# Designed miniproteins, single chains, continued (4), part 85

Each design is a single chain, and the fold is of that chain. pLDDT is the mean over its residues in the fold that is shown.

## One batch from the design tools (miniprotein)

Design m15142
Fold by ESMFold2-Fast:
Structure m15142 (fold): chain A 75 residues (1-75)
Amino acid sequence: DDEQIQRATALAVEAARKAEELKKKGDIEGAIKVLEETIKELEAELATASASVQPYLQQLIEELKKLIEELKKEK
């Protein structure tokens, strides 16, 4: 389902953008929270996703987790 991949990608991109804005303002905790909430939403989608969609959602989740780890290094 290309629409599910598109929606998930849009959510991840917006979360990363919001987290970057919060980071620039010094709100590291807020940035992490936004990413964690989006990961939770993507994990819920992953639980019901088809086999063809799962790898894309897993990649998006992994990229957001990497951003959280980078933010934690700056705490």
Scores: mean pLDDT 83

Design m15143
Fold by ESMFold2-Fast:
Structure m15143 (fold): chain A 65 residues (1-65)
Amino acid sequence: SAAQELVIKAVELDTSLSERQRKEALAAAKTGDPVVLRVVAREVLEHSTNPEAIALAREALELLK
């Protein structure tokens, strides 16, 4: 889905994550479950300092309304 692609890209751009955290977030996002995608996107919004990652996460959350 478009939301899944945005969440995956947001996680890939989020430099605040450790390698383990990034792998776990990517695995979660790859399930495509809307509930899981909302959780992953919110985590990017709360913890990321990358403006592009934050913007992608916000767009994904709008699609998941």
Scores: mean pLDDT 83

Design m15144
Fold by ESMFold2-Fast:
Structure m15144 (fold): chain A 105 residues (1-105)
Amino acid sequence: DPAAQVMEAIAAAYREEDLSPEELAEVNRIMVEAATLLGMGRALLILEEKKRYDEAIELAERVFGKKFESVEEVKEFLRARFEALLPRLPPEAQAILRAEMARLK
């Protein structure tokens, strides 16, 4: 499970650090964003394979609170959010996220 692997990589990177409340809040924000994007990416791939385009669009609209005109627009939105997340992740998590982004192309 790529989401579980990313979450473990993030947790491992910070496990031995004495984190301030602000640093802990940032780690939690990174973990939530990574889980959301990876979960949505996986759901999108499954629904697109099954040609359930309306369900894929509706799920993305519920998750992100934004209207989408097509599955391709959802993919472009996900790619932009992944690109913004990448520099905030440890290297092991970045590698997993890049592999998942490649599946959306």
Scores: mean pLDDT 82

Design m15145
Fold by ESMFold2-Fast:
Structure m15145 (fold): chain A 73 residues (1-73)
Amino acid sequence: VSEKELEAEVLAALGRMYISLGDKFASQGKIEEAIEMYEKAIELYEEALAIVPDEEIKENIEEARKKLEELKE
């Protein structure tokens, strides 16, 4: 595994952690905190995608954006 691939993997893993945190906050009715977590996750996924193009990361970005829009409604 190259350093570039490892960096992208770490960023994607952090993104998934933020999604999990966002889901927890959303389930508790903490909408502002959930929004913040999803926004951070999207940022991390976009950084990972810029390093290594990955269909799974792209799909994760789309799912995170959908969750974010649902909370803003």
Scores: mean pLDDT 84

Design m15146
Fold by ESMFold2-Fast:
Structure m15146 (fold): chain A 62 residues (1-62)
Amino acid sequence: MKLVIEVEVTLKDGKKVKATLESDTPEEIKAKAKKFLLENKDAEADDKNKLVAAAAEAIEAS
């Protein structure tokens, strides 16, 4: 089973960060999503919530 999430967050200074998160397990995709949020802690709250929702949907779809 392969999970793929494409994410884009906008930082408070207007910079955009894009990433593709791929994993064969729900646990690994959650870990990657958490790491991405930690690396981009200054991202807009709405974008952070969308990333969490996308990770949850990818897990449910698989």
Scores: mean pLDDT 69

Design m15147
Fold by ESMFold2-Fast:
Structure m15147 (fold): chain A 59 residues (1-59)
Amino acid sequence: EELEKKVLEVLASRNGQPVTVEEIARELGVSPEEVKKALDKLIEKGQVREVGPGLYELA
């Protein structure tokens, strides 16, 4: 969905640096809850992984 695509774009722009939910939410102008929901779906698809508590990067 559109939010999932934008989350992937944010992660790709970070040049492999892990990003928090709050940073993604701030950049996209959406709630942390919406970002977390999109991240959960992306993890299920194998496109994103959690590398530490609350830290996410491209898989």
Scores: mean pLDDT 82

Design m15148
Fold by ESMFold2-Fast:
Structure m15148 (fold): chain A 118 residues (1-118)
Amino acid sequence: SEKLRRAAEEAERIAERLEEAYRRAREEGVAKVAEEIAREAERAAEEMRRALEEIEAEASPSSRHLAEGAVDALEAAARAARATAESGDAKAEQTLRLLEGAAALARALAESLRAEAE
């Protein structure tokens, strides 16, 4: 399916952007890049939701669960990053863990969708 293939490519691009955000957060400190992480996670969640809507009729239940998990992790990462930006000390480690988890789920989704795309 061309739709599943495009969704896989989008999930892979999202994973790469999240992996880069994670790298920057580790190098520069979460508090310094927290607003950037929040915006990136929010954007990624929106893109992931739109991709899921387009493929929901063709995607397996497994791929759908991975996408839902990625959206949940991204929304949680955005909230944790916002809290870190506001306080400068709260939830920095939680932000990193959620961002890493979201990246892994996006990567797994890309692989799952690519396999389903024929």
Scores: mean pLDDT 85

Design m15149
Fold by ESMFold2-Fast:
Structure m15149 (fold): chain A 58 residues (1-58)
Amino acid sequence: SAVESAFAAFDFDGDGTLDRAELRAALAHMGLTLSDAEIDALVGMGLAEFARLVARAR
């Protein structure tokens, strides 16, 4: 899926979580723009959390 592809593409370390810079880039790729404070609240999320966030934003 596009969500899984975006997560894999921006998980540069392949550790299964997104840091702040990776999360910002992945969300921007999915058409979601969040403030730094909003992103900081979501840092360290895995694929399942990322997929739920994208689904709820639509």
Scores: mean pLDDT 74

Design m15150
Fold by ESMFold2-Fast:
Structure m15150 (fold): chain A 69 residues (1-69)
Amino acid sequence: GSHAADAAGAGAAAGGGAGAEASRKWSQIFLNGVGPEGEAEGARKGALEGGGNEAGSDMAYHGAFGAAS
């Protein structure tokens, strides 16, 4: 859909604040929804991201809006 362009603008504006919260929510879902399927995938994803203490993609964008404050 072409709505991604509009959503991208809104996402950018909310990304500074919501980005950190989105990452936190995904971490909570991983912990609460951990299971046989999610554990295998979560272990791989956690090894790449650190399991909730990494901010690769978040830092790349969040740093522009949350560098000082």
Scores: mean pLDDT 47

Design m15151
Fold by ESMFold2-Fast:
Formats: structure tokens, sequence, C-alpha cells
Structure m15151 (fold): chain A 76 residues (1-76)
């Protein structure tokens, strides 16, 4: 609670120093970060499946499909 309030105060202070364009750029950067994290999670899941004896071509296809989905999401 106290730590959360301190972080909120810092974010508000920093927001007051940011231009509209800088705030928009930060939102884009956060969205890109989220997409990259989801791709990373898909790759990690694929690696776990490969260790369990899954077919490499099947795993590669699943990762490619996830990459396409995330690319389409980023374009929207």
Amino acid sequence: SLLERLREREERARAGLLSEAEREALEVAREVGRILRELGDAIEEGLKRLKAGADREEVDKEIEEKGKELTEEMRK
C-alpha cells in the first residue's frame, strides 16, 4: 500500500514532465514490450514441448502462428 502510493506519486511527477508525444511513445513502447513478452512465452512453451519429445516442425509451426497473431495485433 505505502510502496504502491510512492510509485503512483513518482509516475504522476514524471507524467507532468512528459510531453504528449513522449506519453504516446511510452504507451507504444509498453505495447511492443507486451507483444515481445507473449512471443517469448510461446518460445519457452515450445522448448518445454521439445524437451518432452514433441516434433520440431510442429513446434516451429505453432511459434510462427503465434508470431503472425501478434504481428496482426500490433498492426491494429
Scores: mean pLDDT 73

Design m15152
Fold by ESMFold2-Fast:
Structure m15152 (fold): chain A 89 residues (1-89)
Amino acid sequence: MALEELIERFGEKSARDLVGLAYAGLHPDSPEVRRAFEEADRLEKELEKTLPKSQAVARAIGRLFVRLADLYKHATEEEKEEAAEIVLK
């Protein structure tokens, strides 16, 4: 229900990105969340070797949001609801 309200307000892609980020904020000590951020940081540094910093950062952030949205999708229903409620506040 809360995710449906977010989709109505922000659109599906933005809603998914926002709940993924909220999920990460609720579970900062999660190994999966920490790995997602570490992988994004490594990707940014690797891409900075061949791309302008702004493009490297944008691509790394894009991958991070996709990863966090995937973690949200596979979370428990209780965890999903908590993340969606935070974005609605």
Scores: mean pLDDT 79

Design m15154
Fold by ESMFold2-Fast:
Structure m15154 (fold): chain A 61 residues (1-61)
Amino acid sequence: SAAREEAERLEREAREAAERGDYETALKLYGQAIDLYNRLGDQRRAVALLEEAGRIHAERL
């Protein structure tokens, strides 16, 4: 679905931002991907991304 493709795009962009050290952009994109996965009912992926974002917040910010 278009919504799942958008969620996957946001997830990739979030990880890419984190890899280059752009943690503020990464956290914003993680949040957008989490919201979209929650709307899709994909709680497992939403929780996994929330944990990834939480590690960035705790370790880098």
Scores: mean pLDDT 86

Design m15155
Fold by ESMFold2-Fast:
Structure m15155 (fold): chain A 68 residues (1-68)
Amino acid sequence: MSRLERLYEELKRLLRELVDAGATWAQIDAAVQALVERWMAEGVSGEDIAEALNRAGRDLQAEAERRK
């Protein structure tokens, strides 16, 4: 699995766990920020982080659009 795919899967898992637990948007934002800070400390590029966040955001938007 590529690094980008690994980041995307890690982010998706975190978001799913938080949403299923009924976390608020503030709690989700704080958890995502902590994850991004950890990735940066591990030497992950800003480009890979941005792409992983964009992919997760697109998935959430697609799901929201189906809930009309």
Scores: mean pLDDT 76

Design m15156
Fold by ESMFold2-Fast:
Structure m15156 (fold): chain A 80 residues (1-80)
Amino acid sequence: MSVVEKMKEIMDEALEIVNEAEEKKAPKEKLEELKKLYEEIKELGKQANEAYYKGDEEKAEELVKKMEELLEKMKEILEE
């Protein structure tokens, strides 16, 4: 999978987590935390995309890895 494809997959999964939390009527504080993490993932995605188009594939991969770490945190919060 390309860096761009992986980035989109992570962003799609993060949005799905936010939608699931809203559907399950999660507590307001939990929803706010999940939405904050989703916004952080989107900002990292912008940075990863910029690095990729500048030819810095290693930096793009590092940023995508950070996005994956935030996605795992979102999954942990959703399960709490």
Scores: mean pLDDT 84

Design m15157
Fold by ESMFold2-Fast:
Structure m15157 (fold): chain A 119 residues (1-119)
Amino acid sequence: MKKGIYYYWQGKYEEAIKEFEKALKKDPNNLVAKFFLGEAYKKLGKYEKAIELYKEMLELFPAEAEKIFKLPKVNSVEDVDESKFEILSEEEVTEENALYNPIQLVARARAELKELEAK
C-alpha cells in the first residue's frame, strides 16, 4: 500500500493530504493521488477543495473515461442485462485493484462532484 492511502484508511486525513500532495508534485496527472486528496479534503469538510480536484480529474480524462464505461443508459435495475457484461471473478477483483483503477476513480470522482454540487 502507498503511505498516503494507508494514512487515509487510518482516518489520518491531514497526514494523507501531505503524502498525496507529494505524489502530485512528482506526477501531476496521478489520478489515484488526486482522487484520495479530494476524498481527504471532503472528510475534513473542505468541500470547495474536493470539488476542484474532482473537476480536474474529469477535465483530464473525460472522453477516455466515458469510452471505457460502456454502460447502457438504465433507468431501473430491471433494464440491466448482466449477461452483456464481462463479470470478473472475485479472485480477479481485489479491493486494492479497485482502488488503483484510474477509470473507476474518474467515475467515482464524477459521482462525488454531483453529490457535493447538489449541497
Scores: mean pLDDT 61

Design m15158
Fold by ESMFold2-Fast:
Structure m15158 (fold): chain A 61 residues (1-61)
Amino acid sequence: SPLAARAALYRDLGAVTEEAVKQNLSLEELRQRMIAVLEAHKAAHPELAAWLDRQIAHLRA
């Protein structure tokens, strides 16, 4: 379901953010890892592509 797909995305983004804080990564490195997660979810869930493209564009700005 779209809701389950979004919940999985939020869990993955949370995990990436937690790891970045733990490793004291730069904001740029966190941004790159977040974009990679969004791109992976876009490939797995094409039905969310338009919404995910807006999130990716926001992170790249």
Scores: mean pLDDT 85

Design m15159
Fold by ESMFold2-Fast:
Structure m15159 (fold): chain A 59 residues (1-59)
Amino acid sequence: KTLEALKIVLEGVKKILSGELSEEEVREEVVARLRALGYSEETAEKYAELAIQMAKILK
């Protein structure tokens, strides 16, 4: 479900901005969580990259 994927992305952004996780750690977590929801690796990696780019823009 798209809303669940977006929630995972926003949680990743929050973790990067708070310093709780590195960009690499968020990439791994977002990919794993989205793959568990049935997304392909390619799509999950695109969402993880979106989270990292959003965090960079917001810093």
Scores: mean pLDDT 83

Design m15160
Fold by ESMFold2-Fast:
Structure m15160 (fold): chain A 68 residues (1-68)
Amino acid sequence: SDEEKLEKARSLLEQAIDYARQGKVDEARKLLDEAIKLFNETKASSREVAELVGLILQAVGEILEAEM
């Protein structure tokens, strides 16, 4: 279901943030890509979009910081 895909996308984004904080940049990027693909395949409410976009921005920020 769309709800299950959105929950999986959230879980993948949280994992991407954790991997980025560990300096595992390649693993973090892979999880981020998987989460974005799931998000693009699902219909989401405005609230769900805002939440996932926030997590995507956080994951991107952590990945960029880990590369420095």
Scores: mean pLDDT 84

Design m15161
Fold by ESMFold2-Fast:
Structure m15161 (fold): chain A 57 residues (1-57)
Amino acid sequence: GPAFEAAARAAAEALRAGGSGREAFDAVQKGGIEAGHTLSDEEAERAAARGAVLAGV
């Protein structure tokens, strides 16, 4: 859904900016909330993994 895609993009942006995995995970949670939906821990982990793929890592 839109919140998951926003969270994955936020993680990708954090990683491309040279951020750590922790910063990418924080970006996932913030991105989900800003898109209007708080992700579960499992969805946040999947969004972070998708963000890593999008960032090329």
Scores: mean pLDDT 79

Design m15162
Fold by ESMFold2-Fast:
Structure m15162 (fold): chain A 68 residues (1-68)
Amino acid sequence: MAEDMEAALQAMVDAIKKIELEKIENDPSLDEEEKEKKKKEIEEEAKKLLERGLEKARETGEWLAKLQ
């Protein structure tokens, strides 16, 4: 079941990342430089959240509520 939890967590983080990146891309208040900076930040945070989530998923998973 840990693998199922990991797959679900990865899919969720990937989905959130895609939504956040698309939101940034379509934000008219941001210039191209700001968009690129924020996209990189989202990608880095998503990677860190996924790694942390995989580590914690079996223990509690409470911090996943933060992603909502």
Scores: mean pLDDT 72

Design m15164
Fold by ESMFold2-Fast:
Structure m15164 (fold): chain A 80 residues (1-80)
Amino acid sequence: MEEAERRAEELERRAREAEAAGKYEEAAELYEEAARALEHDPERQYELLAKAAEAARKAGKEERAAELLARADEARRRAL
């Protein structure tokens, strides 16, 4: 799935740039999109959703962070 991997890498890079700029809500969205592109890679999906949750928390979006963490836990269970 070379196209999905490339898209996820670009989105993750943009998410990191958004975090560096203090745009945490945008970073959370970009990490979530990257995880969505990697639905068949549960380990990477877990890592990206966990980063999205942390970015959402830094943006003050506690409910969204909880939703993203729940999705990360589900991806982690699929990876194990």
Scores: mean pLDDT 83

Design m15165
Fold by ESMFold2-Fast:
Structure m15165 (fold): chain A 68 residues (1-68)
Amino acid sequence: GIKEELEKLAEELSKDPRIKAELVGDDTLVITYSGPVEELIGLVLRLIGDYPNLEVSVKGDTITIRGK
């Protein structure tokens, strides 16, 4: 289900020390990024491309990923 997909994504992204990933409930992954804004943009574009069935929203340094 979506929860297992988000848990695997959180584990993979958390390998980068600039990324803090937190699963909220069963359907939402919240990411806080502490690196450069240019790299944040690249991360968001990769997530949109690699996970077309997920909704990706950005506010400041926070990325919210949710099932569509």
Scores: mean pLDDT 81

Design m15166
Fold by ESMFold2-Fast:
Structure m15166 (fold): chain A 70 residues (1-70)
Amino acid sequence: MADVEKMEEAVEKVFEMYKNQTPVEEMVKTLRELTETLDVLSIEILLKMLEGGDPEVVKALEEALKEKKA
């Protein structure tokens, strides 16, 4: 089942990192750490919510989703 609270926290962190002009590498690291605690469904929903954003960030979520499905 999707963890809405953790997913919302992840979205909020990404939005704050964009506002603070955080380097893409730091955003990717933070998302990889967050996705370790998320299930497959939560990562799928997060990816859908963040689609159209930074390609590096989207790719990190897609990679995490593939790892969880493997």
Scores: mean pLDDT 72

Design m15167
Fold by ESMFold2-Fast:
Structure m15167 (fold): chain A 57 residues (1-57)
Amino acid sequence: MTAEEALRRGIEALNAGDYAAAVRHFEEALKIDPSNTVARELLAEARRRAEAAGVPL
């Protein structure tokens, strides 16, 4: 899996409201490319939305 593919899967999960899956995909993207600022920002957003929705991470 490439960082771009992981990022795309995370965005799809985020749009579907699956915040736990979105967090996992963005974490994978950052594991592949730690310099990816977009993945880092989206990970923070996914975690914020998960917390607001009462989803345990």
Scores: mean pLDDT 82

Design m15168
Fold by ESMFold2-Fast:
Order: structure tokens, then sequence, then C-alpha cells
Structure m15168 (fold): chain A 87 residues (1-87)
């Protein structure tokens, strides 16, 4: 589905960012992001919500690359919220 395609793109972006991290805490936050996105694929996510999750995943990857743990965790919580509201 289109929603699955968008969520796969989000997973790819976060995974690529995570592989470039050397800080253990940022690697753990990236791993939580990957798990959250993988769990979102098990939920009936709309295309609109999947597009928003992709946007948030792009911002999350940027925060990870910048070393901004606070922003990364905030974005992760919003991704989780959207995934949970779809269930």
Amino acid sequence: SEADRLLDEALSIVSEAGNKLTDVDLQAIAALGIITLAVAKLSPVSVEDAQRILELAQEFAKALMAGDKETALSLLREIGRLANEAA
C-alpha cells in the first residue's frame, strides 16, 4: 500500500542515519525510532498519517545527526502518538 511505502521510506531514512552515529545514546534513540516505525506498519495507518510520520522521521534523522537528543526524543514521541492513534 501507499502507507506501507511511505513507512518503509521513513524506516530507510532513520536506519541510514542510525548507521552513521558513533554516540551510544543517539544509537539507542535511533533504534527506538526504528522499532516505533516497524510497529506503526502493524497498525492501520492512513496515507495522510504515513506522510506526516515520514516528515517527522526526516526531522528525527536530522536531530540525530545534529546530536540533539532532546529534539530527537520529542519527535519520536510524536511519531509514536500518530501510530497509536491509528490503531
Scores: mean pLDDT 85

Design m15169
Fold by ESMFold2-Fast:
Structure m15169 (fold): chain A 73 residues (1-73)
Amino acid sequence: SSASRQAQIDQMRQQGDQLYQQGHDLNSQGALLISQGEKTGDQSLIDKGQELIAQGNALYDQGDALKAQADAV
């Protein structure tokens, strides 16, 4: 039914939105650590920031996959 399809779409979109928010938060934290590391010459902060950005990008990819699944329903 259209109601069952709408519920499935809504669930996938909500999960995608949560992944996007988490990805955004990690990317923001990563950018801040890189900026601080560059300013202070602290390579460990730069490395940690790059790690967080990579994790955030992976979450964006997961969110994009869920959005694509929602669009296909």
Scores: mean pLDDT 89

Design m15170
Fold by ESMFold2-Fast:
Formats: structure tokens, C-alpha cells, sequence
Structure m15170 (fold): chain A 61 residues (1-61)
């Protein structure tokens, strides 16, 4: 599958909500991407991402 890396820290700095980040990751996973999310600084966002996209890899900062 094609790989994609997303920075949650950059998206948050640009004004993205946690729900928006989780939805974006879920959409990419549904399209067949192997998603890696970096820059996750809190467990609440990590939990939202894993709930929405269970196959995604979350890298805690």
C-alpha cells in the first residue's frame, strides 16, 4: 500500500481540530494508505486517531 506521513503538530498549528485530524487519517486509511501520524503530544488525540483509523501508526512526540 502507498505510505503517507502526517504531522499532527503542524495540522494543529494550522488550526485543525482533533476531530478533523482523526477524520483526515480515517479517510486516507479508507483509501488504502498506510498512514503514520507524527507530532502527537497528548493521549486524547492519539486515542481519537486510533478509534477513527485503527490501522494507523501513531508516533508520540
Amino acid sequence: APKVTISAAVLRADGASDEGIAAAVATLEAQGYDVTVTGVTDEALAAKIKAAAPKATVVMA
Scores: mean pLDDT 82

Design m15171
Fold by ESMFold2-Fast:
Structure m15171 (fold): chain A 78 residues (1-78)
Amino acid sequence: MKELIEEAVKAAREGDLKKTNELLDKIGELAIERGADEQKVAALVTAAKIEVMGHLLEGDYEAAAETVRRTGEELEEL
């Protein structure tokens, strides 16, 4: 989990929307496999993807990276 979160944070910081979204999906899938509620995971991943896209469109790669880190940590706690 933590390794995937760090990889997703790096992708977001680099402005790679496609890779960030793919890694957020993998983090969500892993959370579900670990017993997290699928509906809660889907909501968090969807919200994060929207927020990351918004930050990247504004050129705020650090805000995108922070969104990914926060979401990954929330998914790890589920």
Scores: mean pLDDT 88

Design m15172
Fold by ESMFold2-Fast:
Structure m15172 (fold): chain A 58 residues (1-58)
Amino acid sequence: SELEELAKKILELAKELGVSLGTLAKTFAGIELKDPENPSEEELLEIARRIKEMREKL
């Protein structure tokens, strides 16, 4: 799925930037993770959806 691939890219981007996934989710997607150290697949997909929606506004 396109959203699953985007979610994987977001996780890799967070690692490359040295930013916590919780900070990334809150800042760019407005999502508060239940457990930033163990994000669920659903939470990652929601982050991906929010980021995709923002990009589609361009």
Scores: mean pLDDT 73

Design m15173
Fold by ESMFold2-Fast:
Structure m15173 (fold): chain A 57 residues (1-57)
Amino acid sequence: ELERNLRAVAEAARDAGFTDLSEEIERLVDEGRLKEAWELVSKHADELTAAVARTRG
């Protein structure tokens, strides 16, 4: 489900040091703004994927 997946991405972002991004994603999800949260994640997908792969393997 989108909500669970978005929250998982937010947690990964926080772990990778993107605390502001993580907080914004969680806020949008909590407010039910799933489309905006997904667009935010999509915009930063390349950066998040690279950071997670590098730091957490």
Scores: mean pLDDT 76

Design m15174
Fold by ESMFold2-Fast:
Structure m15174 (fold): chain A 56 residues (1-56)
Amino acid sequence: MTREEIVDLLVKRYGVSREKAELAVELAEAGKSAEEIAKETGLSLAGARAVVDYVA
């Protein structure tokens, strides 16, 4: 999965802006937990876990 694919998924499926989706990927790449990503971006825990799984 590419960075653009995960960002597009977060926007379309989880209803966040592209700016928040990009921030979620950056936080996951920095090693933040799904709970921290959800708190900082407004993603559901499921959406935040999808980002963590993408970078793992």
Scores: mean pLDDT 83

Design m15175
Fold by ESMFold2-Fast:
Structure m15175 (fold): chain A 74 residues (1-74)
Amino acid sequence: MERAEELVKKAEEYEKNGDLPKAAEWYMRAGVVYDEAGEKEKAIEYFQKARDLAEKAGLTDLANAAKDYVEKLK
């Protein structure tokens, strides 16, 4: 849990600074770690955040990957 929380904090810092590509990447990593930990609800939440930010930043591949993770977990 601590590792995933650290990834979320990094994503929040990048988002606050307007670095949407890095924020999306770190939220994606947080989602993966929560999924590996069996925290399905949190994994979905952070994959959705990663998708939204990746779409805003024009990161099509990352947005599609995040969408696929959300669909797989539901």
Scores: mean pLDDT 84

Design m15176
Fold by ESMFold2-Fast:
Structure m15176 (fold): chain A 110 residues (1-110)
Amino acid sequence: GMKVVQSPASVTAGEGGTVTINLTVTSGTAVKVNWYQEKPGEAPKLLIKDISTRAPGVSSRFSGSGSGDNFTLTISGLEPADTATYYGVATDANGDIAWGQGTKLTVVPA
């Protein structure tokens, strides 16, 4: 089945900064990669679909990119409200889905 590795597991960054989260496909071939934001007690919110397309209402501070086995979520202009766990999710041509392990982002206020 499809397998992925997400890095880093956790990151702390200052307000106004930029963070990069990576998803590597280690087994299978991704045809779709989505990125989700999850806050405690809430369902995951879709940020990016199909590698680089922002979901409606999502800030331009969030961007996705990647090809082959390597995919990236970049969050620029960090705000304290960006403190959350972020998940990359890859899907193959057969519909097999693999969730990344998650990246816990902590944004320190200025």
Scores: mean pLDDT 89

Design m15177
Fold by ESMFold2-Fast:
Structure m15177 (fold): chain A 87 residues (1-87)
Amino acid sequence: FLPDPLPPIEIVEAPLDEIMEKNKDKVLGIIPIDENVYAVVYLPEGTSVGEVWRITGTTTGHILLSKGLSGGPVGDYSSNINHPKLD
């Protein structure tokens, strides 16, 4: 089940290595916001390896997700403003 209006997203203030270790295989994506500040997007309950959620992040702290195919085009880094973001 995917909660409406937003999927499970958490803003975490920690080094990237710590976030990656703690959330190994449970994360759809990690979006850098600032130094040691990341938006962590968790896999929705019931998501299989054949399904992925496409991530779209914004600098205003809003994150949008859309469902995509695993291994397909799931988004591009469309800008580089002190940090990458998708779409």
Scores: mean pLDDT 49

Design m15178
Fold by ESMFold2-Fast:
Structure m15178 (fold): chain A 85 residues (1-85)
Amino acid sequence: SMAVERLMLDENGWLLIQMRKKGIPSEDIREISLLILKVIYEVRGQSREAALALWEELAKTISEKYPEVSQDLADAVARLKAALG
C-alpha cells in the first residue's frame, strides 16, 4: 500500500537523524539506509501485517549491530503499529 510506504519513509527519515545524533559513522548509516529502502520497496505488495513483520525483523537486525539505537527502533515500530492497526 502507498500509505504504508509513506509511513515507513517518514520513520526512516527520523531514524537516520537519531543514528547521526548517536554518532554512528556516515558510511554505516548509508548501508543501513539502503537496507531500510529495500524493505520499504518490498512492502509495496504486502499486507499491513506482513509489512510490520518485515519492519520488526529489520529493527531487530539493526539493533543487534547498533544497540545504542534499539529504543529509537522500538519507538518507530510502535508508531507504525499504532498508525497501521
Scores: mean pLDDT 76

